# Ledger of designs, part 44: designed miniproteins, single chains, continued (2)

Each design is a single chain, and the fold is of that chain. pLDDT is the mean over its residues in the fold that is shown.

## One batch from the design tools (miniprotein)

Design m5507
Fold by ESMFold2-Fast:
Structure m5507 (fold): chain A 73 residues (1-73)
Amino acid sequence: SLEEAIERARELLETIEKSRDRTISDALDPYVAGLRAFIQGKYEEAARHLGEALSIASSDLAREILKLAQEKA
């Protein structure tokens, strides 16, 4: 559901922000931007960023969130 996806996105952002070993990579930056946009209800921006992240690295969760963002845009 949309509520579960938003909750998962928040959990991921909190984990990334709390990690002292946070690795910045080409895929991680658009992934984080997409998750933030999705939580803020900016579905068009979320779809763009998550699409960019998925073009670099595969993620089942990112793909599911992208689908929900596209359905709400």
Scores: mean pLDDT 72

Design m5508
Fold by ESMFold2-Fast:
Structure m5508 (fold): chain A 100 residues (1-100)
Amino acid sequence: AVPSLEEIIQMAVEMQQSDDIELIMEKAEELYRVAMDPRASLVQRQLAGEALLGILRKLVEKKAPEEVIEKVREMALEVAALLPPASRARLEAQLAAIEA
């Protein structure tokens, strides 16, 4: 499911207050499933890709294990592959700019 504004705010608060990587990964997998659903709209896929980028940045900031960071990066790249060329190129460039 595409997260609501309230869910995004709540997730951001929890991520700031807690180092619960399992909760962050649960949300990453939920966003990935939404983007990979063949019924998903282009807007839903783009929002999911951008949300996964945000999750990746947060995991890097929190010094999450490399295995976790790489899994989220892989999910974001797979979502990017489903986007139009311009959106894909932008998301891929942003992913490449994130250093662990």
Scores: mean pLDDT 74

Design m5509
Fold by ESMFold2-Fast:
Structure m5509 (fold): chain A 79 residues (1-79)
Amino acid sequence: SHMEKLEQQLKLRAVGLEMRAMATLVDLELGEISKEEAAKELREAAEELRRIAEELGDEEIREMAEKIEAKARELEASI
């Protein structure tokens, strides 16, 4: 169905956002970006993941958003 295709697209988008968050953390560890920039990127990814989780009612995506948001807050607190 069309709704199943939309759900699959949103789940794929969630995977892409998680990968972006991982890449951001790698760049931070390598010293390629600042903690401030990393926190911003993680917050943006977490916000989009939260919207996807809300639309799908998907607890795994919600937990992913919460973990990424927690990491953003950790980085902000260490600036």
Scores: mean pLDDT 88

Design m5510
Fold by ESMFold2-Fast:
Structure m5510 (fold): chain A 66 residues (1-66)
Amino acid sequence: KEELEKELEKIKKQIVNTTDEDELTKLGEELGKILQELGVSDNEQDEIILEILKEREEKHLEELKK
């Protein structure tokens, strides 16, 4: 369980920081698998994914401001 939580945080961070579309797709798939293994419902998985993508968009906007 601790290992899955750690992997989840790692993948979230990678999604927020990546600018590579291929990497983003792969990380999104891995994120979905981990959330499913953690027993997160499909509805909650979608909400978590959207939240991470929103953070990525905000981070990207801040990087452009620098």
Scores: mean pLDDT 76

Design m5511
Fold by ESMFold2-Fast:
Structure m5511 (fold): chain A 74 residues (1-74)
Amino acid sequence: SDEEEARKIREEIERLREEALRRGDYTTYGLAQLALKSYEEAVEAGVPWSEILKMLKNGLEYIKEVREQEEAAR
C-alpha cells in the first residue's frame, strides 16, 4: 500500500538524518528534519497517502542529491 511504502521511505529519511548528524553534515541533516516535519504535518492534515508518498519520494531524492554535493565539496 502507499501507506506502507511511505512508512518505509520515512524510516530511510530518519536513517539518513542520523548518518548526516554523525558525519557533521548539518545541511543534509536539516533537509531530512524538514522532510520528516512535512510528513508529520501532512499526516495530521489528512493528506492522501498517494500524495504523501510522492512528497517523500521527491524529498528522499533531493536529500540524497544534497548529500552527494556536500561530499563532493569536501
Scores: mean pLDDT 86

Design m5512
Fold by ESMFold2-Fast:
Structure m5512 (fold): chain A 77 residues (1-77)
Amino acid sequence: SEAEKIAEALAKSTSAEEAYELALKLGLSRKVAELVKEFFEKHGEEFEREGKRLALQDPSKAREFLLEKAKEILEKV
């Protein structure tokens, strides 16, 4: 799904530019990739800390957290 692709772009990127490029490589539209980049620029540090905390407790919770963020991005499309 598009949400899973967004979650992958967010999880595997260390910068907004990397998130944008990975989103495009995963087949997301330019509009969605731009929203992923903007989200990472504004909230990347916050959700990365929370994602790492959840991953230490349960990897499935980290995945659910990233999917929730992906859905927030898709709501703006």
Scores: mean pLDDT 77

Design m5513
Fold by ESMFold2-Fast:
Structure m5513 (fold): chain A 85 residues (1-85)
Amino acid sequence: AMKERFKKAAEEELAYLRAHEDPADVVTQAAEHFYNIALIDYEIEENGLTPEKKQKLEEERKALTDAWHRLLDIAFERSREEVKK
């Protein structure tokens, strides 16, 4: 199923980052937010939620997506500064 493949891909990405990076690394934290977004997507589509619960999950998804983008921006800015040094 597509959702199963998406969850597996998110888990593989997270495992790769954790194998090569420290858990406290900003990129690893961004991957964790990405994985949480994937889990929310799965819940929205699979569990036949009420409209109220679906709206709440969509709002949580947006907040996590915004946080994920901020973490990625920080990680990429730090990487660019290291290269410029």
Scores: mean pLDDT 68

Design m5514
Fold by ESMFold2-Fast:
Structure m5514 (fold): chain A 68 residues (1-68)
Amino acid sequence: MARSLVKSAVRKFYSDEDKLKLLQKPEEQRRHFALELYSLLSGKSLSELSAGERNDVYQGFLEALQEN
């Protein structure tokens, strides 16, 4: 699932300082970063993502950023 894949990557590769810095960015920048990360992890291009997948990816990203 898109959400769990993004959450696992954030938990594994991002420090608490990285997470705080990303939380301070505008939402549009966070959304773009989350989608780029998922594209890299899944091999899917951004144009292949449905509106539901885009939202799921961002929600997973945001939740993982807020965990610490």
Scores: mean pLDDT 80

Design m5515
Fold by ESMFold2-Fast:
Structure m5515 (fold): chain A 81 residues (1-81)
Amino acid sequence: SAAVEALEAIREARLAGDEEAAREAFARLRAEIARHPELAPAIRAALAALAPEALTLPAEEAERLLLEAAVEAARAVEEAL
């Protein structure tokens, strides 16, 4: 799915140290959630369970926690689909 592909792209870009690609992939994920709001609850639930602190942290630190939760978020999206 496009959401899972976007999550994996964020992870890959960060591992490569490509901040621009990571930001682009993050924007794609947000766009996919906006186009498919049915995916948002599953992604939010997975992220809230694994990284509740992301909601209160600065964007850079929140992105790091989201990347750490990316595998679990991708799994939750696949279960929802």
Scores: mean pLDDT 60

Design m5516
Fold by ESMFold2-Fast:
Structure m5516 (fold): chain A 90 residues (1-90)
Amino acid sequence: TARELIKKGKEAEKKGNLEEAYKHYLAALKATPSSDQELIAEATINLAEVLAKTGDEFAKTLALMMLSSGISTFPPEISERLREKAEEIA
């Protein structure tokens, strides 16, 4: 399930394996139904955070673009979490 993939991603981050964490979070995002906005937001935030941690400017740009897309799409109670993460990364 998407929730199990997020858990695996967090376990990979705990071990310092950012590439493995990225793969799990991306899989979680792909496995999440489009109607589950909360899970999409959670997977997006975790994926963006891992991308930002790589130190690569292109990955950071992708992270900010993903968060920005969510901010414009989701209702205010969900988009606020994405906005906070975007401000932290920018």
Scores: mean pLDDT 80

Design m5517
Fold by ESMFold2-Fast:
Structure m5517 (fold): chain A 71 residues (1-71)
Amino acid sequence: SMEELKERAKELKKEAEKLLSKSTDLAMQQQLFQLLGEINEALKNEDAEKLEEYIKKLEELLRQWKQKQAE
């Protein structure tokens, strides 16, 4: 549902903000900013399909980044 997608997006935004505050990797920061911008646009337009797509992309990027930080 749209409500579940909005909740998930808020959760992922908080995770992304934590990583951005700790990251010195400009390329990673740019990728995160771009995806967050796309998520914000989808939220404003209430585009559930687009929001779901960008949530999945952000989840994958955050997963990869967290693994890299743990190494």
Scores: mean pLDDT 79

Design m5518
Fold by ESMFold2-Fast:
Structure m5518 (fold): chain A 82 residues (1-82)
Amino acid sequence: APSAAERVDALETELAALEAGAALAVEAGDRATVRGLAAGVRELIAELRRLLAETTDPALRARLEAMIRRAEELLAELEAVA
C-alpha cells in the first residue's frame, strides 16, 4: 500500500493537473469543461479532508491544509466563471 507521504504527493500532482486544466478551460471560455473541473476539485477536497482526518504527522497535515486551501481557491475561481 502507498505511504501517507506518497498519497499526499499523488494528490498534489492531481491538484497541479486540475489547476493547469482550469487555466486552459477558462482561457478558452469552455464552460462545460470548467463545470467538470469544478466537480473534480470538489472530489479532491473531499479526499484531502479524509486523508487529513487520518493523518497525525504535523508536516503532512500542514501540506494537506495548504492543498485544501489551494483547492478551495481554485474551486471559487471556477464557480465564478462557470
Scores: mean pLDDT 89

Design m5519
Fold by ESMFold2-Fast:
Structure m5519 (fold): chain A 85 residues (1-85)
Amino acid sequence: AVEEIEKLKKEIAQEVKEVAGDDPAMLEAVRAFLETDPFNIFALLKAQNDIYIAASKVLPTEKTQALSRIVNEKLFRMIGIIEES
């Protein structure tokens, strides 16, 4: 469970880097997300929302929507793992 969650967190960070690049605000939001307790669903959702807020300031709508789709897919997989635990 923990190993799968850590893998998904790394995949989210990689996807954000590929879509948003090395923007400082995006990197800060991703760092906060990766430091969030994965078993605190509300904190995890808040950190994920902070990534979209940062993305909306630096990326065009099309890229922000693509990032949202990718992050949500992996986030829901993490929630599924937590529910199984």
Scores: mean pLDDT 74

Design m5520
Fold by ESMFold2-Fast:
Structure m5520 (fold): chain A 59 residues (1-59)
Amino acid sequence: GRRYPMSVLSKALSRFGKEAVDALKRLALETNSDTATAREVAEATGLSQATVSRAVRAV
């Protein structure tokens, strides 16, 4: 799937609270990457891929 910058994902996920942003930070550290797919973020945060994709589009 499409990869998104961590800065965009962090802004998008801020609406879902600190736990979602903290999960994204852990994912970034585990993958040693500045980008992630909606699937990877969904797996890390417990959100659906559709929710992550909608949040990114709303940034």
Scores: mean pLDDT 83

Design m5521
Fold by ESMFold2-Fast:
Structure m5521 (fold): chain A 90 residues (1-90)
Amino acid sequence: SAEIEALLEEAKKLAEKVPNEKVRKLILEAVDLLKEALENKDDVRKLIGYILDVIGLLREAEKLAPDNPIVKKALELLKEAVKLLLKEVK
């Protein structure tokens, strides 16, 4: 979906502005896993596996940077991408 791809690209741009290296890497890894999920959306088991891994990464980023507005926005975009992906497989 072009909408999901746009959310992932915006989240990636926001991640590049995050000064904390560990938090930036967690968000970028979540973006990469969601891109893999999009390429494997016909394999429901793989898709679910990628989404579960992403949820773990987003929780870790949120714990490390709970008050960072750029991180909050990136996590919102990635959570929306997950919701859209899940709607496509139901």
Scores: mean pLDDT 86

Design m5522
Fold by ESMFold2-Fast:
Structure m5522 (fold): chain A 55 residues (1-55)
Amino acid sequence: ENVNLAIQYAKAGDYNAALDQVLKIPKADLSAVSSVVQDLKAGKITVDEFIARIK
């Protein structure tokens, strides 16, 4: 599933690939998940916190 792929890419430091997987999740959650990926890229949250939020 896209969530598992996003987690794998985020752990590898490939935030652009993680974002691509997150954007394939249903549109109802799109703005929330996009915000979480942006916070991860900006260093506002850790990879562990990112995983907790998208699981």
Scores: mean pLDDT 71

Design m5523
Fold by ESMFold2-Fast:
Structure m5523 (fold): chain A 68 residues (1-68)
Amino acid sequence: MIKENAGKNAREFAEALGLTPLEAEIMSYQAENGRLSPKEIAEKLGISQRTASKHIRRIDEKIAAWLA
């Protein structure tokens, strides 16, 4: 489950979920830091807080669909 490099697995997993590269980075930051706030994501990626919040929402929807 963890013998492969996380970076390669993150790309493949993001593609399977239909995530964009930006959404994949957000998910990676959340996994590493225990679900960062939209403000923290916005600062790390140089995007607006509103944009970060929308992307987080979309990621949550995609994950929920996979769990359904």
Scores: mean pLDDT 71

Design m5524
Fold by ESMFold2-Fast:
Structure m5524 (fold): chain A 94 residues (1-94)
Amino acid sequence: GLVIKRLSTTKEPYTEEEKEEMIERADRAIDAVRDLMPKNLVRLLREELKEAIEKDAISRQHFVFDLISMIEFYGRMAGADVEEVRRRVRAAAG
């Protein structure tokens, strides 16, 4: 459904280029927390996040929030400090 109906609406559904940018930002965020989790979880997280972006399941307004949530979930499985994960993701993706 329509989220916002305004005269100055500049964004329709994401283009392939916009999705590529989101994937690059996600990869930067994952790289920023790479040392906090095992290589297998980093790989799995990257694949899951890319799929979520490609399915247009993540909005731009919620991009950083969804990114933090996904990475935090994987970080938690690795026993990482979730506050540190959140901080690094915001710095890398923001």
Scores: mean pLDDT 73

Design m5525
Fold by ESMFold2-Fast:
Structure m5525 (fold): chain A 95 residues (1-95)
Amino acid sequence: MKGVIPPIIIDSIIEEADYMDQELDRLSPEEQREFAREHLPDVQRVLDYLDQQIENVKNNTSLSDEEKERYLKRLEEARERVQRVLQRMQDILAS
C-alpha cells in the first residue's frame, strides 16, 4: 500500500452512497427527513475524507502518473456520488 486509500474502501463508499439513494427513493417524505437528519453528518464526514484522499493521491511521490490517474478517477466518482447524496439530503431537510 503506497499511503493511499485502498480501492476496496473506495468501492465500499460508492456502494454505501448508492444504497442511501435507493433507500431514500423508497421512503415517504417524513421518513426521508428523519433519514437525512440522522445520516447527514456521516455523509459530510465521508465527503471531507474523500477530499483529503484526493489531495493525498495528488501529493503522493510514490505513485506513477498512471497510478494517480486511476486512483483520482475512482475517488472523483466516489466524491460525485457522495456529494449527490449530501445535496439530496440537504434539499429534503430544506423542504
Scores: mean pLDDT 85

Design m5526
Fold by ESMFold2-Fast:
Structure m5526 (fold): chain A 57 residues (1-57)
Amino acid sequence: MEEFQKKVEERKKEIAELKKKAEEEPDVSKQTALYLIAIGEEIDLELEEKRFKELLE
């Protein structure tokens, strides 16, 4: 459990970095792509957390 929470926090940090890169990106198309990647990673993390909870219940 503790290791899983650490990985979740690390992935949240990576998602935040992607969003920051998107905000700093001057090309609107690249900015949009970076936001979409960040959202995708966020959804994947939520699905991973859901699966972990289901395995414990």
Scores: mean pLDDT 78

Design m5527
Fold by ESMFold2-Fast:
Structure m5527 (fold): chain A 81 residues (1-81)
Amino acid sequence: SAEEKIQELLDEFMARAREILEKITDPKAQNEVKRVVHEALERVQAILEDESLSDEEKVEKIREVVEEALKRIEEIAKEAE
């Protein structure tokens, strides 16, 4: 189901973000990662609440949000090395 696909996307996103965050020792970079995660989850919530979108459109938009957020988190981690 679309709900299961969305949950898998979110679970993978949160697991990967957590692994990256645990490797960062710089408090400023940790706060930037946490902000990116928070903003991504707010965008996901807005997509889930949008009754104009089909279930398939919600899956696609959430995938884009989490992929963009992970890329940003990885860039923050690289700069913190």
Scores: mean pLDDT 87

Design m5528
Fold by ESMFold2-Fast:
Structure m5528 (fold): chain A 82 residues (1-82)
Amino acid sequence: EELERELEFHERAAKLFEDAYNDPSKLQEAIDELEATDEEGRKYAAELGGASVDPDVFKEKAKELYEEHKRRAEELRRQIEA
């Protein structure tokens, strides 16, 4: 049950960061979605917002967060399936 909630969060976060990385015009939508979640989501929203001053820094940050949450989601999925 708790693992399923963590999986949902990481899958959602990875999708938001992937969308923002591929289309920077979706940055504000990604920030709004993360801010609407919980304290951890608000932290990620602040990191993206801070990085948005420089498009290159933003892209690098979005890619890093996408890869991190994607890996965590894969690990959680394996634990649930086991």
Scores: mean pLDDT 72

Design m5529
Fold by ESMFold2-Fast:
Structure m5529 (fold): chain A 84 residues (1-84)
Amino acid sequence: MLKLVKEEVVPVTDNGKEMAVELLLYEDENGNYILEVRIYDTNGNLLAHYRVEVSKEEYEELVRKLAKAKTAAEVIELINEVKK
């Protein structure tokens, strides 16, 4: 069973277009952390969703970096760093 530990929603704007990034951090039965990422476009359409295994430190750094991101391209780059 997955336990929801943290939930963050980061609004970002790119050339006047609003996007939303949802970050859901879960803890599994073995104490491992799983990050679920959902990205929505300006019309509320889901563009991407996936789950990756992360450390708590990686999650905290991602949230901190996302708070400083100004463009959708920066957000996508940061998410791809965690995914791979």
Scores: mean pLDDT 73

Design m5530
Fold by ESMFold2-Fast:
Structure m5530 (fold): chain A 99 residues (1-99)
Amino acid sequence: MASKIKVTIHVRGLSPEQAREVAERIRKRLLEDPRVLEVEVEVEVLSETEAVITITITLGATASGEEIAKLAIEIAKEEIEKAGGEIVKVEVEVLAEGK
């Protein structure tokens, strides 16, 4: 059984191409954690310098959603800042399997 976390990040200062590259780097880094089973990333382009990156993470049954959300935000911040962008807003949704 698995739980899901959705992290939505509004970014500024990145081109659409840079936003997609950042999203892929975030996905790859999250997949290196053995608690992470799957990562999906979506990029919605708002303008030539603004985008929304949505990261959906599928976790193993024993993983803490809160800890993985914090990890995802930390990785995203590092990759976005490294690319010359900034985070405008972050939203986190924890989607647990209903019993």
Scores: mean pLDDT 82

Design m5531
Fold by ESMFold2-Fast:
Structure m5531 (fold): chain A 64 residues (1-64)
Amino acid sequence: SAVTDAEIDESVKLIRLAVLGTILKQLNIPLSAEQADKIIEQASKEKGRPLSAEEAWKEIEKAA
């Protein structure tokens, strides 16, 4: 399962970063997709639960 799991994780990460980058441009937020991803990770840990898409974007806006 390791090879399949790693391939899925890599694909999901690339898709996530591509989507983040596109939305950041649409919202005119001066952050890289990588920076936004880190902000979401930190906020998710602080809340003890995964964030909704709306909550994730609020945390990104707050950091920008």
Scores: mean pLDDT 76

Design m5532
Fold by ESMFold2-Fast:
Structure m5532 (fold): chain A 105 residues (1-105)
Amino acid sequence: SEDAAEQELLELFARLAEEDPEEALRLIALGRRGLSIEEALALARRVLAGESRLPELELSEEERERLEVELEIIRLEIEGREREAAELRYRYLQERGVEVSPLPA
C-alpha cells in the first residue's frame, strides 16, 4: 500500500540522515521539487547500498537553512519526539516573523 511505501521511505530516510546528512537534504529537496515516493524509495535504496549518489543540487543559503530545519524536524518525529519537533517548527517560524498559534505549555 502507499502507507507501507511511505513508512519504508521514512525508515530509509532516517538511516540516510544518520549516514549522510547532505544526501538526506538533497532527497528532501527532490521531494519538494516533485519526486514521487516510489522514485525516492528507489534512490534512497541505491544511495544506502553505495551504488549511487543523488544528483548535485544548487541550493540557495535560504533553501539549505530551511531544508536543514526540515531534516531536524523529521529526525525528531521519527524518534517519537513530536513535542520537540513542534517546538522547533514554532521557533523557526517565529524567528522568520511568521505568526503561529502558541504551543501548549
Scores: mean pLDDT 72

Design m5533
Fold by ESMFold2-Fast:
Structure m5533 (fold): chain A 106 residues (1-106)
Amino acid sequence: EVYEQAEKALEEFVKNKDDLTKAKEALGRFLDLVSQIEDEEKRVELLLKAFDIIYEVADTNPELAKKLLTFLLQNLPDWVYELSEELRAKLEKAYLKVKFYIDSKL
């Protein structure tokens, strides 16, 4: 199942969250797998979980969290810009929450 593979990639991201190179590789694979999921709500749900992980990284290493957030934004799939206003608003709210928290720690 693509959804389960995406969750496994997210688990790999969590395991390697303190290793920038491995974290970026896991996050990149995660984004590729998420793009293969047909259900938009499930894609958004998984992407929100990625923001939550970056938020947790900011507690211990805000500089690393900033680099991971930047990587995520630079590698956002095209389908993100085609989402309904409601789903886009959920992602924007998560992004702003994480960005504000990182900025408050720097």
Scores: mean pLDDT 85

Design m5534
Fold by ESMFold2-Fast:
Structure m5534 (fold): chain A 77 residues (1-77)
Amino acid sequence: MELAKKYEEEAKELIEKKAPWSEIAALGTVAFVAELVPDLGEETLEELYNKVKEALEKGVTKEDADEFRKKMLELFK
């Protein structure tokens, strides 16, 4: 998928630039989701990126991570 490859390449560029971990991990997550759910539009993937980035910047607790996983499982059922 074009979007998945685009976000994967952007994540690799951020790694080379030694960007903040939150940005790298968020782009990697979006690339993974875009590959699993190719029908997701760019706008939805950008919303996911922003939410993941904010959660990582705040330091995700175990409870927050578990809730996020539960919501992701609902999307992929």
Scores: mean pLDDT 69

Design m5535
Fold by ESMFold2-Fast:
Structure m5535 (fold): chain A 75 residues (1-75)
Amino acid sequence: MEEERLRESLSEDERGRLAVLLDNEEAIEEMAKRLGVDPSTLRRVGEEERRRLAELLKQAVDNAIARNKERLALK
């Protein structure tokens, strides 16, 4: 599939950048043109990566909130 080929071609850093650019249609179209793929394929790959990053970020935020609650309770 095009998504799998694109995922194999992109570094983890490039995939993360794609996830951030999803809300910028023009940037997605330019990147798709540069990579020789459909913008819709790039959007799908970016959405999957955004979902993965959102899960990691949620875990990090939850940990930070728990730590802050402990700091406030200890004061």
Scores: mean pLDDT 71

Design m5536
Fold by ESMFold2-Fast:
Structure m5536 (fold): chain A 83 residues (1-83)
Amino acid sequence: MNREIVQEVEQLLAELQAELKRTTDPALQAELQQQIQRIQDFFNEMGTSSYPTEEQRQQKQQQWQQIVSEAQAVLQRVREAQR
């Protein structure tokens, strides 16, 4: 696994967990927890599965980019709601 992806996962999870600790709204907490779970599920799948073809690796890279984009959108929305 690329070091860059691992660092990105760790940073994103840390940011989501930090916002979860700061958030008192149950609806926003649920949304943050959903994103954390989605990232963990993806990472677990990557750890237990083999991707022997370049096409499979490209598909997983695209899935990761989508997960990051969605998690960042949730993170921004939660931060704006707490202003």
Scores: mean pLDDT 77

Design m5537
Fold by ESMFold2-Fast:
Parts: sequence; C-alpha cells; structure tokens
Structure m5537 (fold): chain A 100 residues (1-100)
Amino acid sequence: SLEDKVLRFLEGAIEYERERAKKEKDEKVKELLEKHAEQLQQILDDFKNGKISVEEALERAIELERETAEELRKLGDLSGYGEEQLHIRSLEELLEEVKK
C-alpha cells in the first residue's frame, strides 16, 4: 500500500541519519543529524498511532528535510545538503501518489 511505502521510506531515512551520525566527525553536524532522526521518528510515531494522516506525515517530513538541508548547508556539509535534497524528491513523489 502507499501507507506501507511511506512507512518503509521513513524507517529507512531514520536509519540512514542514525548511521551517518555515528560516522560523523563534526560535532555540530552530528548533533543536527541526531536531532533530524529524532524528529523523523516523531513524525513516524504520530503516523503509526493515527494522530496524523499519511499526507500530513509526508508534508511534515518534507518541511523537516528542507529545514535540515538548509542547516547542513550553513554548516558547510554540502554532501549532506545534497542527500537531503534526494530525500525531499522521494517524499514529494510519494505525496503525489497519495494525492492521486
């Protein structure tokens, strides 16, 4: 289902951010990646618990990815910025599928 695709994507994004944070040497970038993973986890939990719709979960995740991308850019992590842009595109694709 679309809901299952969204769940798998968010779970994968959270795991990716946590693994990246473990390998990160810059403490400010590491803190930002850990915060990002925690905020994505909250969106996932709210969606799983029926507190928000799949559309709302995707919209919140897109906004969070945009905020995190900009903060990574300000910290000079252009690689991280690029990766968040890929996540945004994937989330926007899922949002289009949800809206039909």
Scores: mean pLDDT 88

Design m5538
Fold by ESMFold2-Fast:
Structure m5538 (fold): chain A 74 residues (1-74)
Amino acid sequence: SEAEKYAEEKIEELRKKYEESKDPAVQRTLEHAIRLIEHYMKEYPDMPFEEAKKALDNLMAATEADVERLEKES
């Protein structure tokens, strides 16, 4: 589905950031976000793309904010 493809693209973005980070707290935050996306796609496979995209975009924004906060605290 389009939602599944979009989720996979976001997971790959998070995985790339995970591998580029040397901060364990940042890595844990990114891993948690990946697991949340995988969980939502598994539990709600028929979610309409527009709803899935909005939820994923919000999760990505929240994750980026958490990463930026952790990097500033380091």
Scores: mean pLDDT 83

Design m5539
Fold by ESMFold2-Fast:
Structure m5539 (fold): chain A 72 residues (1-72)
Amino acid sequence: SPAKFVGELMRRQGERAGLSDESIETISELGEKAMTELDSESTGRVLLALQEGIRRGLDPEEVKRLVEEALK
């Protein structure tokens, strides 16, 4: 499925960036959830926030805050 594909891509990007397993799981799950539950515009905002979280090496709670901000 497209959602599972996005989750796997996010997982691999987080691994390459050296994120913790907990951050990788959080990012992967949030990406899959956005793909399954949100409209196209909101999904795009969430995926950009997750990419920023990977780039900055953020903790799970910080990633969740970025996603919450993206959905306002």
Scores: mean pLDDT 88

Design m5540
Fold by ESMFold2-Fast:
Formats: sequence, C-alpha cells, structure tokens
Structure m5540 (fold): chain A 65 residues (1-65)
Amino acid sequence: MREEGLKLALEIIKKLTKEKGLSSEVFDQAVEELMRRFGLSEKEARAIVTEALSEVAKELAKESL
C-alpha cells in the first residue's frame, strides 16, 4: 500500500511539476488522489507525497547531468 502510493504520487507529481512547476496545487492534487485511490488519511497521504517530491527533485537533478 505505502509503496504503491509512493509510485502513484511520483507519477502524478512528476507529470504536474513538468506542466505547472512545483506548487501547492500539485501537492494537493497528489494528496487527493492517494486518499481516493488507497483510502489513506490526509496525514498519511501528505507524508507519501512529501517523499515523492523528494524523489522527483532527485530525478530532475539527474536529468540535468
């Protein structure tokens, strides 16, 4: 569940960040999708999205190298 949520959050944040840049809207959309998809609490979804944001930042840095 947690690992699957992280993968979904990574895909959503990566796509939206490339389109809109990193914003509260992107964060909120990813949280809502995790809550809807996996029945997670807001706190759990926010924690997973925070982890996904860190991973997206690492991937973007790697692509620039």
Scores: mean pLDDT 73

Design m5541
Fold by ESMFold2-Fast:
Structure m5541 (fold): chain A 88 residues (1-88)
Amino acid sequence: KEALLEEAKRLFARAQEALAAGDGKKAAELLLEATRLLASTLPTPAAREAALLGGKALAYRIAGDEEKAKKLEEEALALEPKALAELA
């Protein structure tokens, strides 16, 4: 979807700008929103879940919640083989 991909790119750019400005909370929020839009364009449920969990993990890490980020990273990695298998 053209509009969703374009919006996700704008949100990623704004997230990087917020991160450069030292606003980790805003950067995490924008990154999570961009990840949700990108995940919604993926063809399989497992791929969408893996992308969303990975994006949430990065957002929590940027916000300073290392424990929650690590837990979500492990959940995303557990789904990656299934997501890749569904896309193959």
Scores: mean pLDDT 73

